# Designed miniproteins, single chains, continued (2): the designs that were tried, part 59

Each design is a single chain, and the fold is of that chain. pLDDT is the mean over its residues in the fold that is shown.

## One batch from the design tools (miniprotein)

Design m6038
Fold by ESMFold2-Fast:
Structure m6038 (fold): chain A 90 residues (1-90)
Amino acid sequence: SLEEKLLEEFRRILEEIVETGNIEEGILKLRELLLKAEEELSKEKLVKLLRGMARVIEETLKEHGHLLSDEQLAELKEILAFLKDLIAHL
């Protein structure tokens, strides 16, 4: 499904951020993915995708948080808060 494909793309973006430390490029890619999801997905599928994204970030923080810089940790926590806020308003 499209939401599963976008969630997999989101996982790749997070992996790239962790591996390269390039937060700025990662945020640009994430914004493009979210815009595409908003345009192409129903509200129900969008909520499912956003919940999946939040889970991926929570998993990354739990499993790899000790390997991340303070800047990477702060950015991932900010993205997580943004996703949770967006879900609450949908």
Scores: mean pLDDT 82

Design m6039
Fold by ESMFold2-Fast:
Structure m6039 (fold): chain A 62 residues (1-62)
Amino acid sequence: SLERELAIRLFLVMADGVEKVLNKIKEENLSPEEKKELMEEGSRETQEQVKELEREYREKIS
């Protein structure tokens, strides 16, 4: 179903986003404040991708 496909894709987008941020943090000797900023930026970017995916889904079921 489209709902199941959306759920799986949302999970993958979120997982990939988190992994990308964690890899960047691991490679850089960052302060706790800098790590927080990177996590917040990565979260915002992932949320935008999630919203776009949900928007596309809603357009298809309309």
Scores: mean pLDDT 78

Design m6040
Fold by ESMFold2-Fast:
Formats: C-alpha cells, sequence, structure tokens
Structure m6040 (fold): chain A 67 residues (1-67)
C-alpha cells in the first residue's frame, strides 16, 4: 500500500540521518512527501497526515546536522 511505502521511506530516511548521510536522507524524505501527495489524491487523508508529520520531524533532524 502507499502507506507502507511511505513508512519504508521514512525508516530509510531515519537510518540515513543516523549515519549522517544527508544526500540519502533528502532523497527518502522527498519520496515520503511524494507518497503523501498520492495518498491525498487517493482520499487517504489520515495516512497522508501521519506520514507528513513524521517527515517534518525528520526534516528538523536534518537541519540540526547542518548547524
Amino acid sequence: SLREEGEKQLAKAEEALKAGDLASATKHISEALRITRELLKAGDVESAQEIYERTVELSRGMLELNR
């Protein structure tokens, strides 16, 4: 499902951030945002909101690594 794909992308982004791999983290965050848009198009607002909120938290972690 799109939700499971989004969750997998978030897990990959989290692991990339733990490794300090900003390029990989950015790629997986971008994919999670793409999946959020597809979930919204499909009418799955609840899953889209959950994935978006987690994407925002990971993006904050990425910004902290650039300090």
Scores: mean pLDDT 84

Design m6041
Fold by ESMFold2-Fast:
Structure m6041 (fold): chain A 69 residues (1-69)
Amino acid sequence: SDAEIVALGLYLALGSREKTIETLLKLGIAKSREEAEKIVDRALENREKLEPLARDDKAALTALMRLLS
């Protein structure tokens, strides 16, 4: 999902599960800490499949823009 792509991109950039959760909440991508934790955990479980998209600036930005629209 777009949220999982963005969450993985943030995790790779920030190097911290906690900072990634806080950023998803601050951006309004997740409405609660529980939802943010679920998104991050799913992104990490699917890391191998999502990492090419999370490391592609165009794909990652497109996912972020869709979540914020």
Scores: mean pLDDT 86

Design m6042
Fold by ESMFold2-Fast:
Structure m6042 (fold): chain A 73 residues (1-73)
Amino acid sequence: ETPEAAQHRGEMTGIAEEAAGRLGPEMGRALEEAMRRVASGRDVDAGLELIRKADPALAERAIAHARRYVALR
């Protein structure tokens, strides 16, 4: 992977930790899984909708970094 892709992967980890600390560990895991699926070129699951209802800005930020990771790797 490129250094830029590695940076976005780091941001995804930080966002998942932020979600776990603020919204609880279950929501953190759901967001981490959604980002992992996007980063692997797969569709997001129902877990993203739970995050989007709780914090739409956090969900958008997380998916943007995952999509950027895919574009740069």
Scores: mean pLDDT 76

Design m6043
Fold by ESMFold2-Fast:
Structure m6043 (fold): chain A 65 residues (1-65)
Amino acid sequence: MEADILESLALMAASVAGAKDVEVRFEGDTLTVSMPDAEAAAEIEKILKKAGKESGLKVVVEVKP
């Protein structure tokens, strides 16, 4: 339930940051977001870590080429 909210938030944050080729994965209590843009990834990480901490869920943001 909280995970579904975080997934939606991740997609919205990626859209606002202008990130393309964003992959979102959710497994157990961990939400993983991957993208090639390091700057957009840093902004999304701040947003999602804050939301995840509030919900008690773990968030991982990865940068890949």
Scores: mean pLDDT 71

Design m6044
Fold by ESMFold2-Fast:
Structure m6044 (fold): chain A 66 residues (1-66)
Amino acid sequence: SALDEAKKLLEEAKKIAPEHEELIEKAYRALVNGDLETAERYGALLAALGHTEAAQLIGKAIKLVE
């Protein structure tokens, strides 16, 4: 499913930015609940913190679920 593929992308994001695992988990829960705006906000926060690759994985997961 799209959510299963999205989860794989977010698990990859957790591996490259493990210090932000809780933030990435919040993005995933927003995706599961259909709250794409909140998921996008968490992705933008990761990008602002310098974790561009993790933010791109979250963005890809959001597009997959859209």
Scores: mean pLDDT 85

Design m6045
Fold by ESMFold2-Fast:
Structure m6045 (fold): chain A 106 residues (1-106)
Amino acid sequence: EVPLSELRNHLHLKEIKLDELNLAYIVDYAEFIKTTGAKLILKEPKFYVPREEFLDPDNIDKLALYKLIADSLGEEIEYTIPVSLETALKWFEKLGVPKEKIIIEE
């Protein structure tokens, strides 16, 4: 069993409507996502979750977070996040990504 309810409390998600999750909320959780081992693909605004990460029993909390995010976005294990130009630029700016390496989905 994956403790999604515990992760919701840790991320203060009790006030977030998951069907209305936008990138502003994702930006607030960027550090947590980064520490969970999710990889950002610079080619596109995308969270990449490798299969090997899901097979590690010590990463149960990461798996729960990945499922929560995927469920909120309506995506599967690998995510492509459709973003507006403004939202993508603010998100990558916060992560310190060079503008030349950013591919933006409209």
Scores: mean pLDDT 39

Design m6046
Fold by ESMFold2-Fast:
Structure m6046 (fold): chain A 86 residues (1-86)
Amino acid sequence: MELSAQEQEAIRLMGIVARNAPALLMNDPATAAQVSALVKQAGDNWDSDPDLALQLLRQAARLATDAARRNPLTEAQRKKVAELLA
């Protein structure tokens, strides 16, 4: 297995989690906590079982995307996040 391909997949999945994090932290803190726990478990398993780590990251990315879709950032929240990241 190409280590680079697994690393690229993990980076892509973490990118999905990071992009959805503001919506979860502001509008769904319970799901934010679940996503954080899955990301931690993925990190803990990365060296011993990268397939399990990727499975956990896929679950985290799916939960984050679904939660952000149900409770998206309001216009005011988007402006506040943009100002903080500018």
Scores: mean pLDDT 82

Design m6047
Fold by ESMFold2-Fast:
Structure m6047 (fold): chain A 77 residues (1-77)
Amino acid sequence: MEVLTAEDLDAAIARLEEQAAAETDPINKEYLERQIALLRQLRAQLRAGKISQAQVQQQLDAESARLGEEARAKRAA
């Protein structure tokens, strides 16, 4: 498993921002915006030395799963 660097997070944020700008589905757009906010928070913490790269991966795995479940629930409702 490749360890996520701050540069990897910056690249992921840029990619998701482009996707969100092109997204017309409001549920998917909300999901993308929440992913962007999460990545920005983790990148800031990683750069400040408040979190390790392993903790970034753990937080991404947990929160991405939760956000995906919320998006699916909104589509089902």
Scores: mean pLDDT 76

Design m6048
Fold by ESMFold2-Fast:
Structure m6048 (fold): chain A 111 residues (1-111)
Amino acid sequence: SAEELEALILRGAAELARTAQEGKENKLSPEELVKKLLETARRFAEEIKARFPELAPLVERHLRRFEETLRNLLEEAKKKKLSNKDFADRAELAAMELFGELLAEARAALA
């Protein structure tokens, strides 16, 4: 149902935000934080695809965009010598943008 899909997407968003905050608190390197964020995002992508297989292409597209965004953010962090805290804040924003766009497109697809 639409409510179940929205709940799953919101749970994924909350888990990614928590992962970013814990990475910031534990002073994870940008590379370690990206690894944890991608592990979490991929797990939720698989859960959504398993329950809503019709959304698999949409979910995979957003996951690829997130992976590209985090890769670009790592390159920017190296060039600008971003602190682990600044990197975590930017990574959290990228994750929130991912789930906001995914939620909007998923709602449209179920309309």
Scores: mean pLDDT 84

Design m6049
Fold by ESMFold2-Fast:
Structure m6049 (fold): chain A 61 residues (1-61)
Amino acid sequence: MSAAEIEALLAELRRAIEAGDLARARELSGQLEKAFLTSPVDRATFERFLALGRELQALLR
């Protein structure tokens, strides 16, 4: 997965979380987790994903 594809998925995940679309957010989060396991990413991109994951966890409570 390219850096541009990861950026697009992160932007979509953020929009899904802001919209409260938990099903879409979970789908996108799973795709990003798989991408990070198989592709190198920079620290800032990974930290953005972790921040969004915390927001998603807050919505699931």
Scores: mean pLDDT 78

Design m6050
Fold by ESMFold2-Fast:
Structure m6050 (fold): chain A 85 residues (1-85)
Amino acid sequence: SDKDIADRALDLLDRLNDVIEKLRQQADPSDAERMRQINHLILQINTIYLNYSLGFISPEELLERVREVADLMRERFPDADIPDV
């Protein structure tokens, strides 16, 4: 159901947000490139939350965008434990 898709996507998005916040706390703030990559992912996560809350994207599109962020996070932080659906 749409609710089940949305619930799974939001759970994954919440877990991705926890991971990026942990990476931000562990990062050297003088590493401008790493901070730029972290801040970009934070912005993408916040934008997904906002677009879904405003009804601009469907549950299916929410799940697709969340998976895209997870894939990008795995690519940029290969040593991090990135959750999957």
Scores: mean pLDDT 88

Design m6051
Fold by ESMFold2-Fast:
Structure m6051 (fold): chain A 92 residues (1-92)
Amino acid sequence: MLSREELAEQLRGFAILLGMFARSQGREDLLALAEEILRAVEEEDFERARALMTQTRELLQQEIASETDPRRRAWLEELAQGLDRLLAELDA
């Protein structure tokens, strides 16, 4: 199990990567989620971070299911894998 400081650092890293994907794809909804995750982590509101990460998981699963570009699908799958690991740490 990660320490709270390590979890916060990894959540920030995830939010930055999600934000980069969102900006590259013009996804305002995912960008808003990335910014809200960053705020929740800064406020040490890990319950809100968990809820936002769960919402992000649902959106990423939908995107992967509809994605026909192999490179974008691989990027989405990498984001989903990182998300699942962090959600497991948040639920511990």
Scores: mean pLDDT 84

Design m6052
Fold by ESMFold2-Fast:
Structure m6052 (fold): chain A 80 residues (1-80)
Amino acid sequence: TLPRPQEGDSVSMMRAIVAYLLHEYLKLANKEDATKIQKEVAKVLGEVSRLEKAGRIDEAKELLRELADKLVEKIEKLKS
């Protein structure tokens, strides 16, 4: 079973989970899909960093949770 961010996790733990899920997706994805997801993940992680600097930690965590859920869904579809 793929790991997912939990409510009590730190931003750092959630980032680690997202990084793990990205690497798992990249093992399965073709080059075009890999490029698209890397761009999307980089954009979201940039926004997370901005929210952290602003002290908006709950919003940063929510973006990471949504990103992780999206990555899990994409991985599960490729394994089917």
Scores: mean pLDDT 87

Design m6053
Fold by ESMFold2-Fast:
Structure m6053 (fold): chain A 79 residues (1-79)
Amino acid sequence: ADFDTTVKVLKKLEELGMVKFDEEKKEVTLPSGTVIKLTEEDTLEETLEKLLEAMRKAGASDAELETFENAFNHIYEEL
């Protein structure tokens, strides 16, 4: 399922220190401390868009957003 792929990507981002991920709660904690609730109905792309929007609203720079998106996509391509 698409959500299983999202879980794998988020676990790798957590290993890189970019987020904290609670799989049981379906929650991602961003570097700002903002907690984003995930839904299994979201695609991988919709999950990325939600995380980037939350980071932007928390004051992330364009360079930080690009770094996050590149890391997310790189992990996905390696799966």
Scores: mean pLDDT 82

Design m6054
Fold by ESMFold2-Fast:
Structure m6054 (fold): chain A 107 residues (1-107)
Amino acid sequence: SEIEQLRKQGLQALLNKDYAAASKYYAQASKLYAERGDTVSSAFYDTRSLIYQLEAQGKTALARQAVPRLVGLEIRYIGAQLDNDQKEVEQTLKDIQALRDQLAAAL
């Protein structure tokens, strides 16, 4: 699928430390997830795009601080889904949106 190709291209860009390219591929993957109604995957990929856009701009400290926050939110989301914890699902989605807003404001 187009999304799988974009994810692979994003990962290859990261391995090459091409953060600008990684950001663009993850932004494209986010848009395709949104078009398919997968708003959660869209939000996670948009957040990755913002992190790597900041890294590409030399805002390395903020980008590096954001990576473990995003990973923690992904783990929390998966755990909440496995536990059928609707309140934790909703809180985690609010927390990912807050992170996205913070990163976007820093661009």
Scores: mean pLDDT 89

Design m6055
Fold by ESMFold2-Fast:
Structure m6055 (fold): chain A 62 residues (1-62)
Amino acid sequence: MYKVTAKEDFEAKTPDELSLKKGEVLEAESIEWVDSEWLRVKLKETGEEYLIPKSKVEVEEL
């Protein structure tokens, strides 16, 4: 289990990306480092997978 906190606002450009607001907190079942820019997260609440920008979030293992 992981806690993902948005450091900055982010607007999704595609359906596989997740929009974030600064200070938003998400719980993820899993995280995967896709490339230099993107983190894939599987949200606990929905079980859906999304891409979010690495530079705009903090990740903590729970």
Scores: mean pLDDT 82

Design m6056
Fold by ESMFold2-Fast:
Structure m6056 (fold): chain A 68 residues (1-68)
Amino acid sequence: LFNSDDPKELEELKKKLTDPKVSLADTLLAAGILAVNPTQKAREVMLEVRDKVVTEGAREIIERVFGK
């Protein structure tokens, strides 16, 4: 998942960030993996989920990527 722009892997990370039934640990891990991914597709996914992320800690990780 590191440096991956595979749509399937990015879609799985997106689901983990937006599904309220996913554990806190799995949601934070998904946010971290996405945040360290330098691809444009990963940045686009982070922008899409930014307002839909159910976990505050995961949202903070994503927001830090954009400096906001």
Scores: mean pLDDT 74

Design m6057
Fold by ESMFold2-Fast:
Structure m6057 (fold): chain A 76 residues (1-76)
Amino acid sequence: MTGTITGTVDLPGDTSGVKVLAFRDGRLVGEATADAQGKFTLTDMPSGTYTIVALKYDPETGEVTAASDPVVVTVP
């Protein structure tokens, strides 16, 4: 069974291109890109508990400039 995780990132500045990362048991298992309104969708996620983090990157250096607090989400 798979499900969908949706949400909105709350990071300073432009949220377009923010990477939303889904981790399960310490492994990266999903990735989405937020739109200009901070909205993202992770589709076809297997059932389980995930840790979701949003990361904003400097396009010139590739370094993380802002990060959200981790959020725990369960897909039924």
Scores: mean pLDDT 78

Design m6058
Fold by ESMFold2-Fast:
Structure m6058 (fold): chain A 60 residues (1-60)
Amino acid sequence: MTVSVVKRDGRWQVVVTTAAGTAVAYFPTEEQARDAAAYLSLMPAEQALAAGKKGGAKTA
């Protein structure tokens, strides 16, 4: 799993790339994007992808 933070057109993007696919989340600030990237990096690849796309509910 790869998590990247990129600034583009005044927005911060967090790109999560896994074997199952890619998710992109947009953030208004660098700090929020970096916090999200750190949080997603601690998740299993499938859960990180789901969280980046839908936010997801708490799962067991």
Scores: mean pLDDT 70

Design m6059
Fold by ESMFold2-Fast:
Structure m6059 (fold): chain A 93 residues (1-93)
Amino acid sequence: SEEELRKKAEELTEKAKPTLDEDAEILAKEDSKKNNEPIELYKEPYRTALEETSFRMAYAIVSGEKISQEEFVKFFEEKYKELVEKKKKEIKE
């Protein structure tokens, strides 16, 4: 069932969380330095985008869906951009 596939994808994503936290911090530090802006603007957006992308990848694996690396990169980039824009609006208000 769809519910069982989602549950399996969530379990795989949960196991990846420590790595996602580390990766988000590394990426956020680089963007923070490059743009001379607080790390807080980037850390949560990166963490959320990485988790959602990880879940999408896990769901594809458990469902047998074939998705290209380019499609996952695009998914991640679109999510990250949306989340950064949202975070910047929240901090300015």
Scores: mean pLDDT 83

Design m6060
Fold by ESMFold2-Fast:
Structure m6060 (fold): chain A 99 residues (1-99)
Amino acid sequence: SLEELIEKGIELAVEFEKAKEKGEEVPEELKKEAVEVSKQIRELTPDLRERMLISTRTSIAIAKYRKDEELAKALEEIRRAIEAGDFERAEAIGDEIEA
């Protein structure tokens, strides 16, 4: 299912962050799996808004793994804005966290 692919993609993104934190090379098997999962998600999600929501979910998971509570809260607010169709608000929050 799409949700199982999204969950797998998030799991892989967190594993990449763990390797990066340790200064270790990401295993080639994980890189190949991440490419395949991303391809399948894109094929199942032709809608840009849905892809943005999936990307935001991944970013939230990474921020939570890093224990960056401020970034995680900002990203959750961006996700809610995108879900509401309020792209202007999502963009404004994004600009604030990049400053």
Scores: mean pLDDT 84

Design m6061
Fold by ESMFold2-Fast:
Structure m6061 (fold): chain A 100 residues (1-100)
Amino acid sequence: MTVEELEKRVKELLEKNPDLDPLIKGLLLFFLQMARSYEADGQEDMKALYIGLTEIAIESVEKGESAAEVLEKIIEYMERNKAPQQLIDELRQMLEKVKE
């Protein structure tokens, strides 16, 4: 999937899910922006990571999973793909707040 195709999927998802948790909406837009930034920089490994993160989040939302479930799947994907530890830690903090 190209970043352009992914942008279209995210826009359609947000349009179909206007009541989507603002945290998950923000994360989708953030991952998409990071994918574009790494594509512009020629950082193929990081681009692929953020494309994958965006796709996992889309699939979780389409299945009607909760914000906590979406975050847990995102974190698991990050750990499997050795994403930066600081980013994993930030998402774990977000998960703790959502579980409150």
Scores: mean pLDDT 83

Design m6062
Fold by ESMFold2-Fast:
Structure m6062 (fold): chain A 78 residues (1-78)
Amino acid sequence: MAKLVTVPVAGGLTAKVIGGDEYAEQGHRAAGTAASMAGGNPEDGAKAGRLVNEKYGGDEKSIERAARAGAQAAADVA
């Protein structure tokens, strides 16, 4: 199971204030999926995506950036 304490909670709170919980969740899932497609660990991808989402505040563009970050993180550990 994914360990919640290893995913930045502050990113989720920031996204909730700006764009709501759905953007935070979508960013996390998009990053995990992208990491899996890149042949890496979905959990590592999701962590990278959460950090990107935290920086950009959880809009639609931050979800795309999260997915790219996830794919790159997966490539680095694969």
Scores: mean pLDDT 55

Design m6063
Fold by ESMFold2-Fast:
Structure m6063 (fold): chain A 75 residues (1-75)
Amino acid sequence: MTMEELLESLGLPEEDIEKVVELVKELGEAFFTLSLADFQKKSGLSPENASHIHTALRIYYKEHPETAVKELQEL
């Protein structure tokens, strides 16, 4: 599963995906160390969408640590 496929599987609006991509471009690898509260605050996502994305992306980063940042930055 690619990062794009993961984000699409979550059923997120394009605007929410764009907010995640912008935050990863700003923070790089530090993005994956953010708490749910900090992620929600920095991204401006709804609590429900922030929770789903945060959990899914942390799992993806754990499985694909070398590629996750690059894949998100190239979206």
Scores: mean pLDDT 76

Design m6064
Fold by ESMFold2-Fast:
Parts: sequence; C-alpha cells; structure tokens
Structure m6064 (fold): chain A 93 residues (1-93)
Amino acid sequence: SMAEKEALKKRAEEKLREAKEALKKGNYEEAVKLTKQALEDALKAEDFELVKEALKLAKEVLDGLAEKGDDDLLKEAREQLAPLVEKYDELLE
C-alpha cells in the first residue's frame, strides 16, 4: 500500500542517517547493520534515490573497513553488502 511505502521510506531515511553517523564515529559493525537495513527498506519502498544513497554508503563502509584492517568484520561486511553493491553497481553510474 502507499502508506506502507511511505513508512518504509521514512524508516530507510532514518536508518541511513544513523548509518552515516555510525560510520563517522568509526562504529563499523553498526554502520554495516544499519546500511543493510536502509537498503532493504529503500528497495521495498521502490525509492531509487534512497537505494542509490544506501549503495554509496555501503561502498564507503567497505572501503573504510579495508583501510582499518579489521579482517573479521570486513569479511562479515563483504558477505552482507558486497553482493548487493555488485548487483546494483550500474545504478551508481
């Protein structure tokens, strides 16, 4: 329903904001979790702009983890985010 899509958009926007804050603070585990949730909600809402923002943030999270050298968390994040980023990479171009 339209009301369900509006609720999903608001939830995606809130989670995206929280994910950006977590990333800024170096809370990568929380950033991975929130980014995945934001992307899932944005996809369900069919909000192309929110999907693109979440995919860009997913790339930033993966890059940040790679630079930090947290191999265990990077492996987990890659399993959760990289397949989604790769599948939708054309949407970022």
Scores: mean pLDDT 81

Design m6065
Fold by ESMFold2-Fast:
Parts: sequence; structure tokens; C-alpha cells
Structure m6065 (fold): chain A 81 residues (1-81)
Amino acid sequence: SAQARADATAVALVRHAAKETLEKIREAAKKGKFEEAKELVEKFLKGVEQILSQVTDPATRAEIEAIVEETLKEAEKILKE
């Protein structure tokens, strides 16, 4: 259905944004730019909020939330708090 395709696209967009954000965080961390890394996390979360505003399916929302949680855990590992 069109809705299932839209939901799948939303998940794909979040996965892509997560990958791009983590790559940029790795670059910022290598340069000791930890404030820039925090701004990248904030930008990612704002982008996800915009995507979630268009998603009504609870299962799709939960899948996106899980991607966000994994992305934040990986970002923490990169930054080694």
C-alpha cells in the first residue's frame, strides 16, 4: 500500500541520517571537536522528529525509536564518555 511504502521510506531515511551523522561524529571526534559532535546529535534528533511527525503507525514509530537509540549508543562509544 502507499502507506506501507511511505512508512518504509521513513525508516530508510532515518537509517541513512543515522549513518551520515555517525560518520560526521567520527570526523569531529578525530579533531577533538566534541561541541560540534553534540550539535550533530541535536541536528539528527530534530530531523527524526520531523520524520516522526508524518508517521502514525505505532510499529514504524517504534522501529525508528530503536534506530535512534542504537545511533545514540554508537555516538557515545565514538565519543568515549
Scores: mean pLDDT 87

Design m6066
Fold by ESMFold2-Fast:
Structure m6066 (fold): chain A 83 residues (1-83)
Amino acid sequence: SKLLEELTKVTIEYAERLKKLTGLSDKELERIIKLSKESPIGGAIEIVREATRYSRKYEEEDEEKSKEARELKEQLKNDLSKI
């Protein structure tokens, strides 16, 4: 399905952005990419979970990092909603 391919592509792009933002390991990125290929929704849920965890961790220590994680999460939701 073209729709499924588009959902998978967007989810993988956000997994790569999550890695750049959070310093996620290559192994964890590969796991999220594999999950996204099997289930784009599953991949998106994992990205939101990791971004939420990162945002909470840096909420008091680094407001800008916390904000970037929240923005990544909202942008992913918005981009997926347009497909």
Scores: mean pLDDT 87

Design m6067
Fold by ESMFold2-Fast:
Structure m6067 (fold): chain A 70 residues (1-70)
Amino acid sequence: MKLSEEEKKNKLEQIKQNLINALLSDSATAQQYIKQATELLTEMAKQEGWSKAEVRELWEQIKQEVEESL
């Protein structure tokens, strides 16, 4: 089952927001946000049929975008 382009955009934005929240939080709270971000990415990967390499590439790109936003 495939996500729509809008659903993918919304999920990516949620992942990005969780990572931003992690950077602004204490270590314990940050770990919770990181878990939420990785869970969302894993769900998208399963629905889209992405490879492990594609998931890693996307994760690194999201982290770079978060760093550039701060």
Scores: mean pLDDT 80

Design m6068
Fold by ESMFold2-Fast:
Structure m6068 (fold): chain A 72 residues (1-72)
Amino acid sequence: DDLERLRARTEQGLALGQQLQDLQAQAEAVRAAGPENTQQLQQQYDEMKRWLQAFIDFGRRMAAELAAEEAA
């Protein structure tokens, strides 16, 4: 079901966007707390990198699905 799959991908993208907003808010809080929280900064950096990887992979899959639909 193309519509169902597209909806799932769209919701995944929205969830990733929401997660990015949360990560940005957390990063701001860590900055405000000062340099003593280097461990929290490292964790935030790792979470952002994982989010970015997931978002890139999601975008690649979306592009591949759209290309497959266009070819059909």
Scores: mean pLDDT 75

Design m6069
Fold by ESMFold2-Fast:
Structure m6069 (fold): chain A 95 residues (1-95)
Amino acid sequence: SEIVEELVGLLKEAVDLYKKLLEQGLSPVEAYSIATEKAIKKVEELMKKKNLSPKETIEYLEKAMERLSSELDVGDLQIALGIGNSVINYIRKKL
């Protein structure tokens, strides 16, 4: 699915941003917060662009997270799953 592939890319970018911010001297909590907020904004933009419902977006995010389990090493996967679940929780609470 094109949407799943875009979400996989967005979550990988969020992991890369988190790691970059840590290298720049931010705390893990600050780096995670910034990476998560950027991921939320990008997912909301994708929802508007593709006219996705919140339910559809959560289902696509769950599929993207399943695909990431085969593409990322354990450390990067834990970051990606953390950010992905935070995005899902944000979408659920805003409804």
Scores: mean pLDDT 90

Design m6070
Fold by ESMFold2-Fast:
Structure m6070 (fold): chain A 113 residues (1-113)
Amino acid sequence: AKPVMTADQQLATMEELLSQMRLLADLLPHMSPAQRLQAHEAMISNARSMASIAKELIAQRADKDTLQRAIQILEEVLAVLDRVLPHMTPAQRAEAERVKKELQKIIAELKKQ
């Protein structure tokens, strides 16, 4: 079966999710505690979604330029997570650290392609 999304559409989705994470990170100081909890959950969810898309790009044998752009996006996701990590609850921080380890593994796999 043909993939449901093209590599270009997958990259565009990753860039949109990263942009949303950056916006949420910048807005965190202006949020209530309940809003910050939801924002952190959204950022963790977006990072997991980008991990899934990156795995699909590997499975589809996307070209080197596409894979290099995916690496750059995931490295920027790691930087955003590192920025917001100190402001998370212990439970959210533990989950974010698990997601960071998965992203680091995916980046290493992307670099092997």
Scores: mean pLDDT 87

Design m6071
Fold by ESMFold2-Fast:
Structure m6071 (fold): chain A 71 residues (1-71)
Amino acid sequence: MKKEQAKQQIVQAAKEAIDLVDKGEISLEEAGKMLKDKVTKILVDSGLADKATAEKIAKDVAEGVKLTAKS
């Protein structure tokens, strides 16, 4: 279940980043950078995307999390 494992890891990373922002330990910008790096690594390691595609997806995920946290 390669795709399902990657999805769970991405959700976990997003929850951790949101929790840190909610506690005031990091900024939304720092959370976005963390998520971009973690999601890129998860997608590449899982073989779901190459680095370039993974970076685009990771940026979109980080952007979505920022919008959700602010909205």
Scores: mean pLDDT 77

Design m6072
Fold by ESMFold2-Fast:
Structure m6072 (fold): chain A 67 residues (1-67)
Amino acid sequence: GPARAIALLEEARRAAEAGDGERARELLTSVGFDSEAKAVRELVEAGDVEGALALIDRAIAMLRSLA
């Protein structure tokens, strides 16, 4: 459900903040954010953790607004 999807995205955010781009990608893909998952991984691998967090935060906000 939406609550579980948001919880997984918040876990993805923590993974990205820790520099774990692969874990963040896996979590984003598991909730259907395939394009964002690839972008987040690339940003983390490039050292742009803040950019990755901004994309995840946008996905979380979108799910919250659709509930």
Scores: mean pLDDT 85

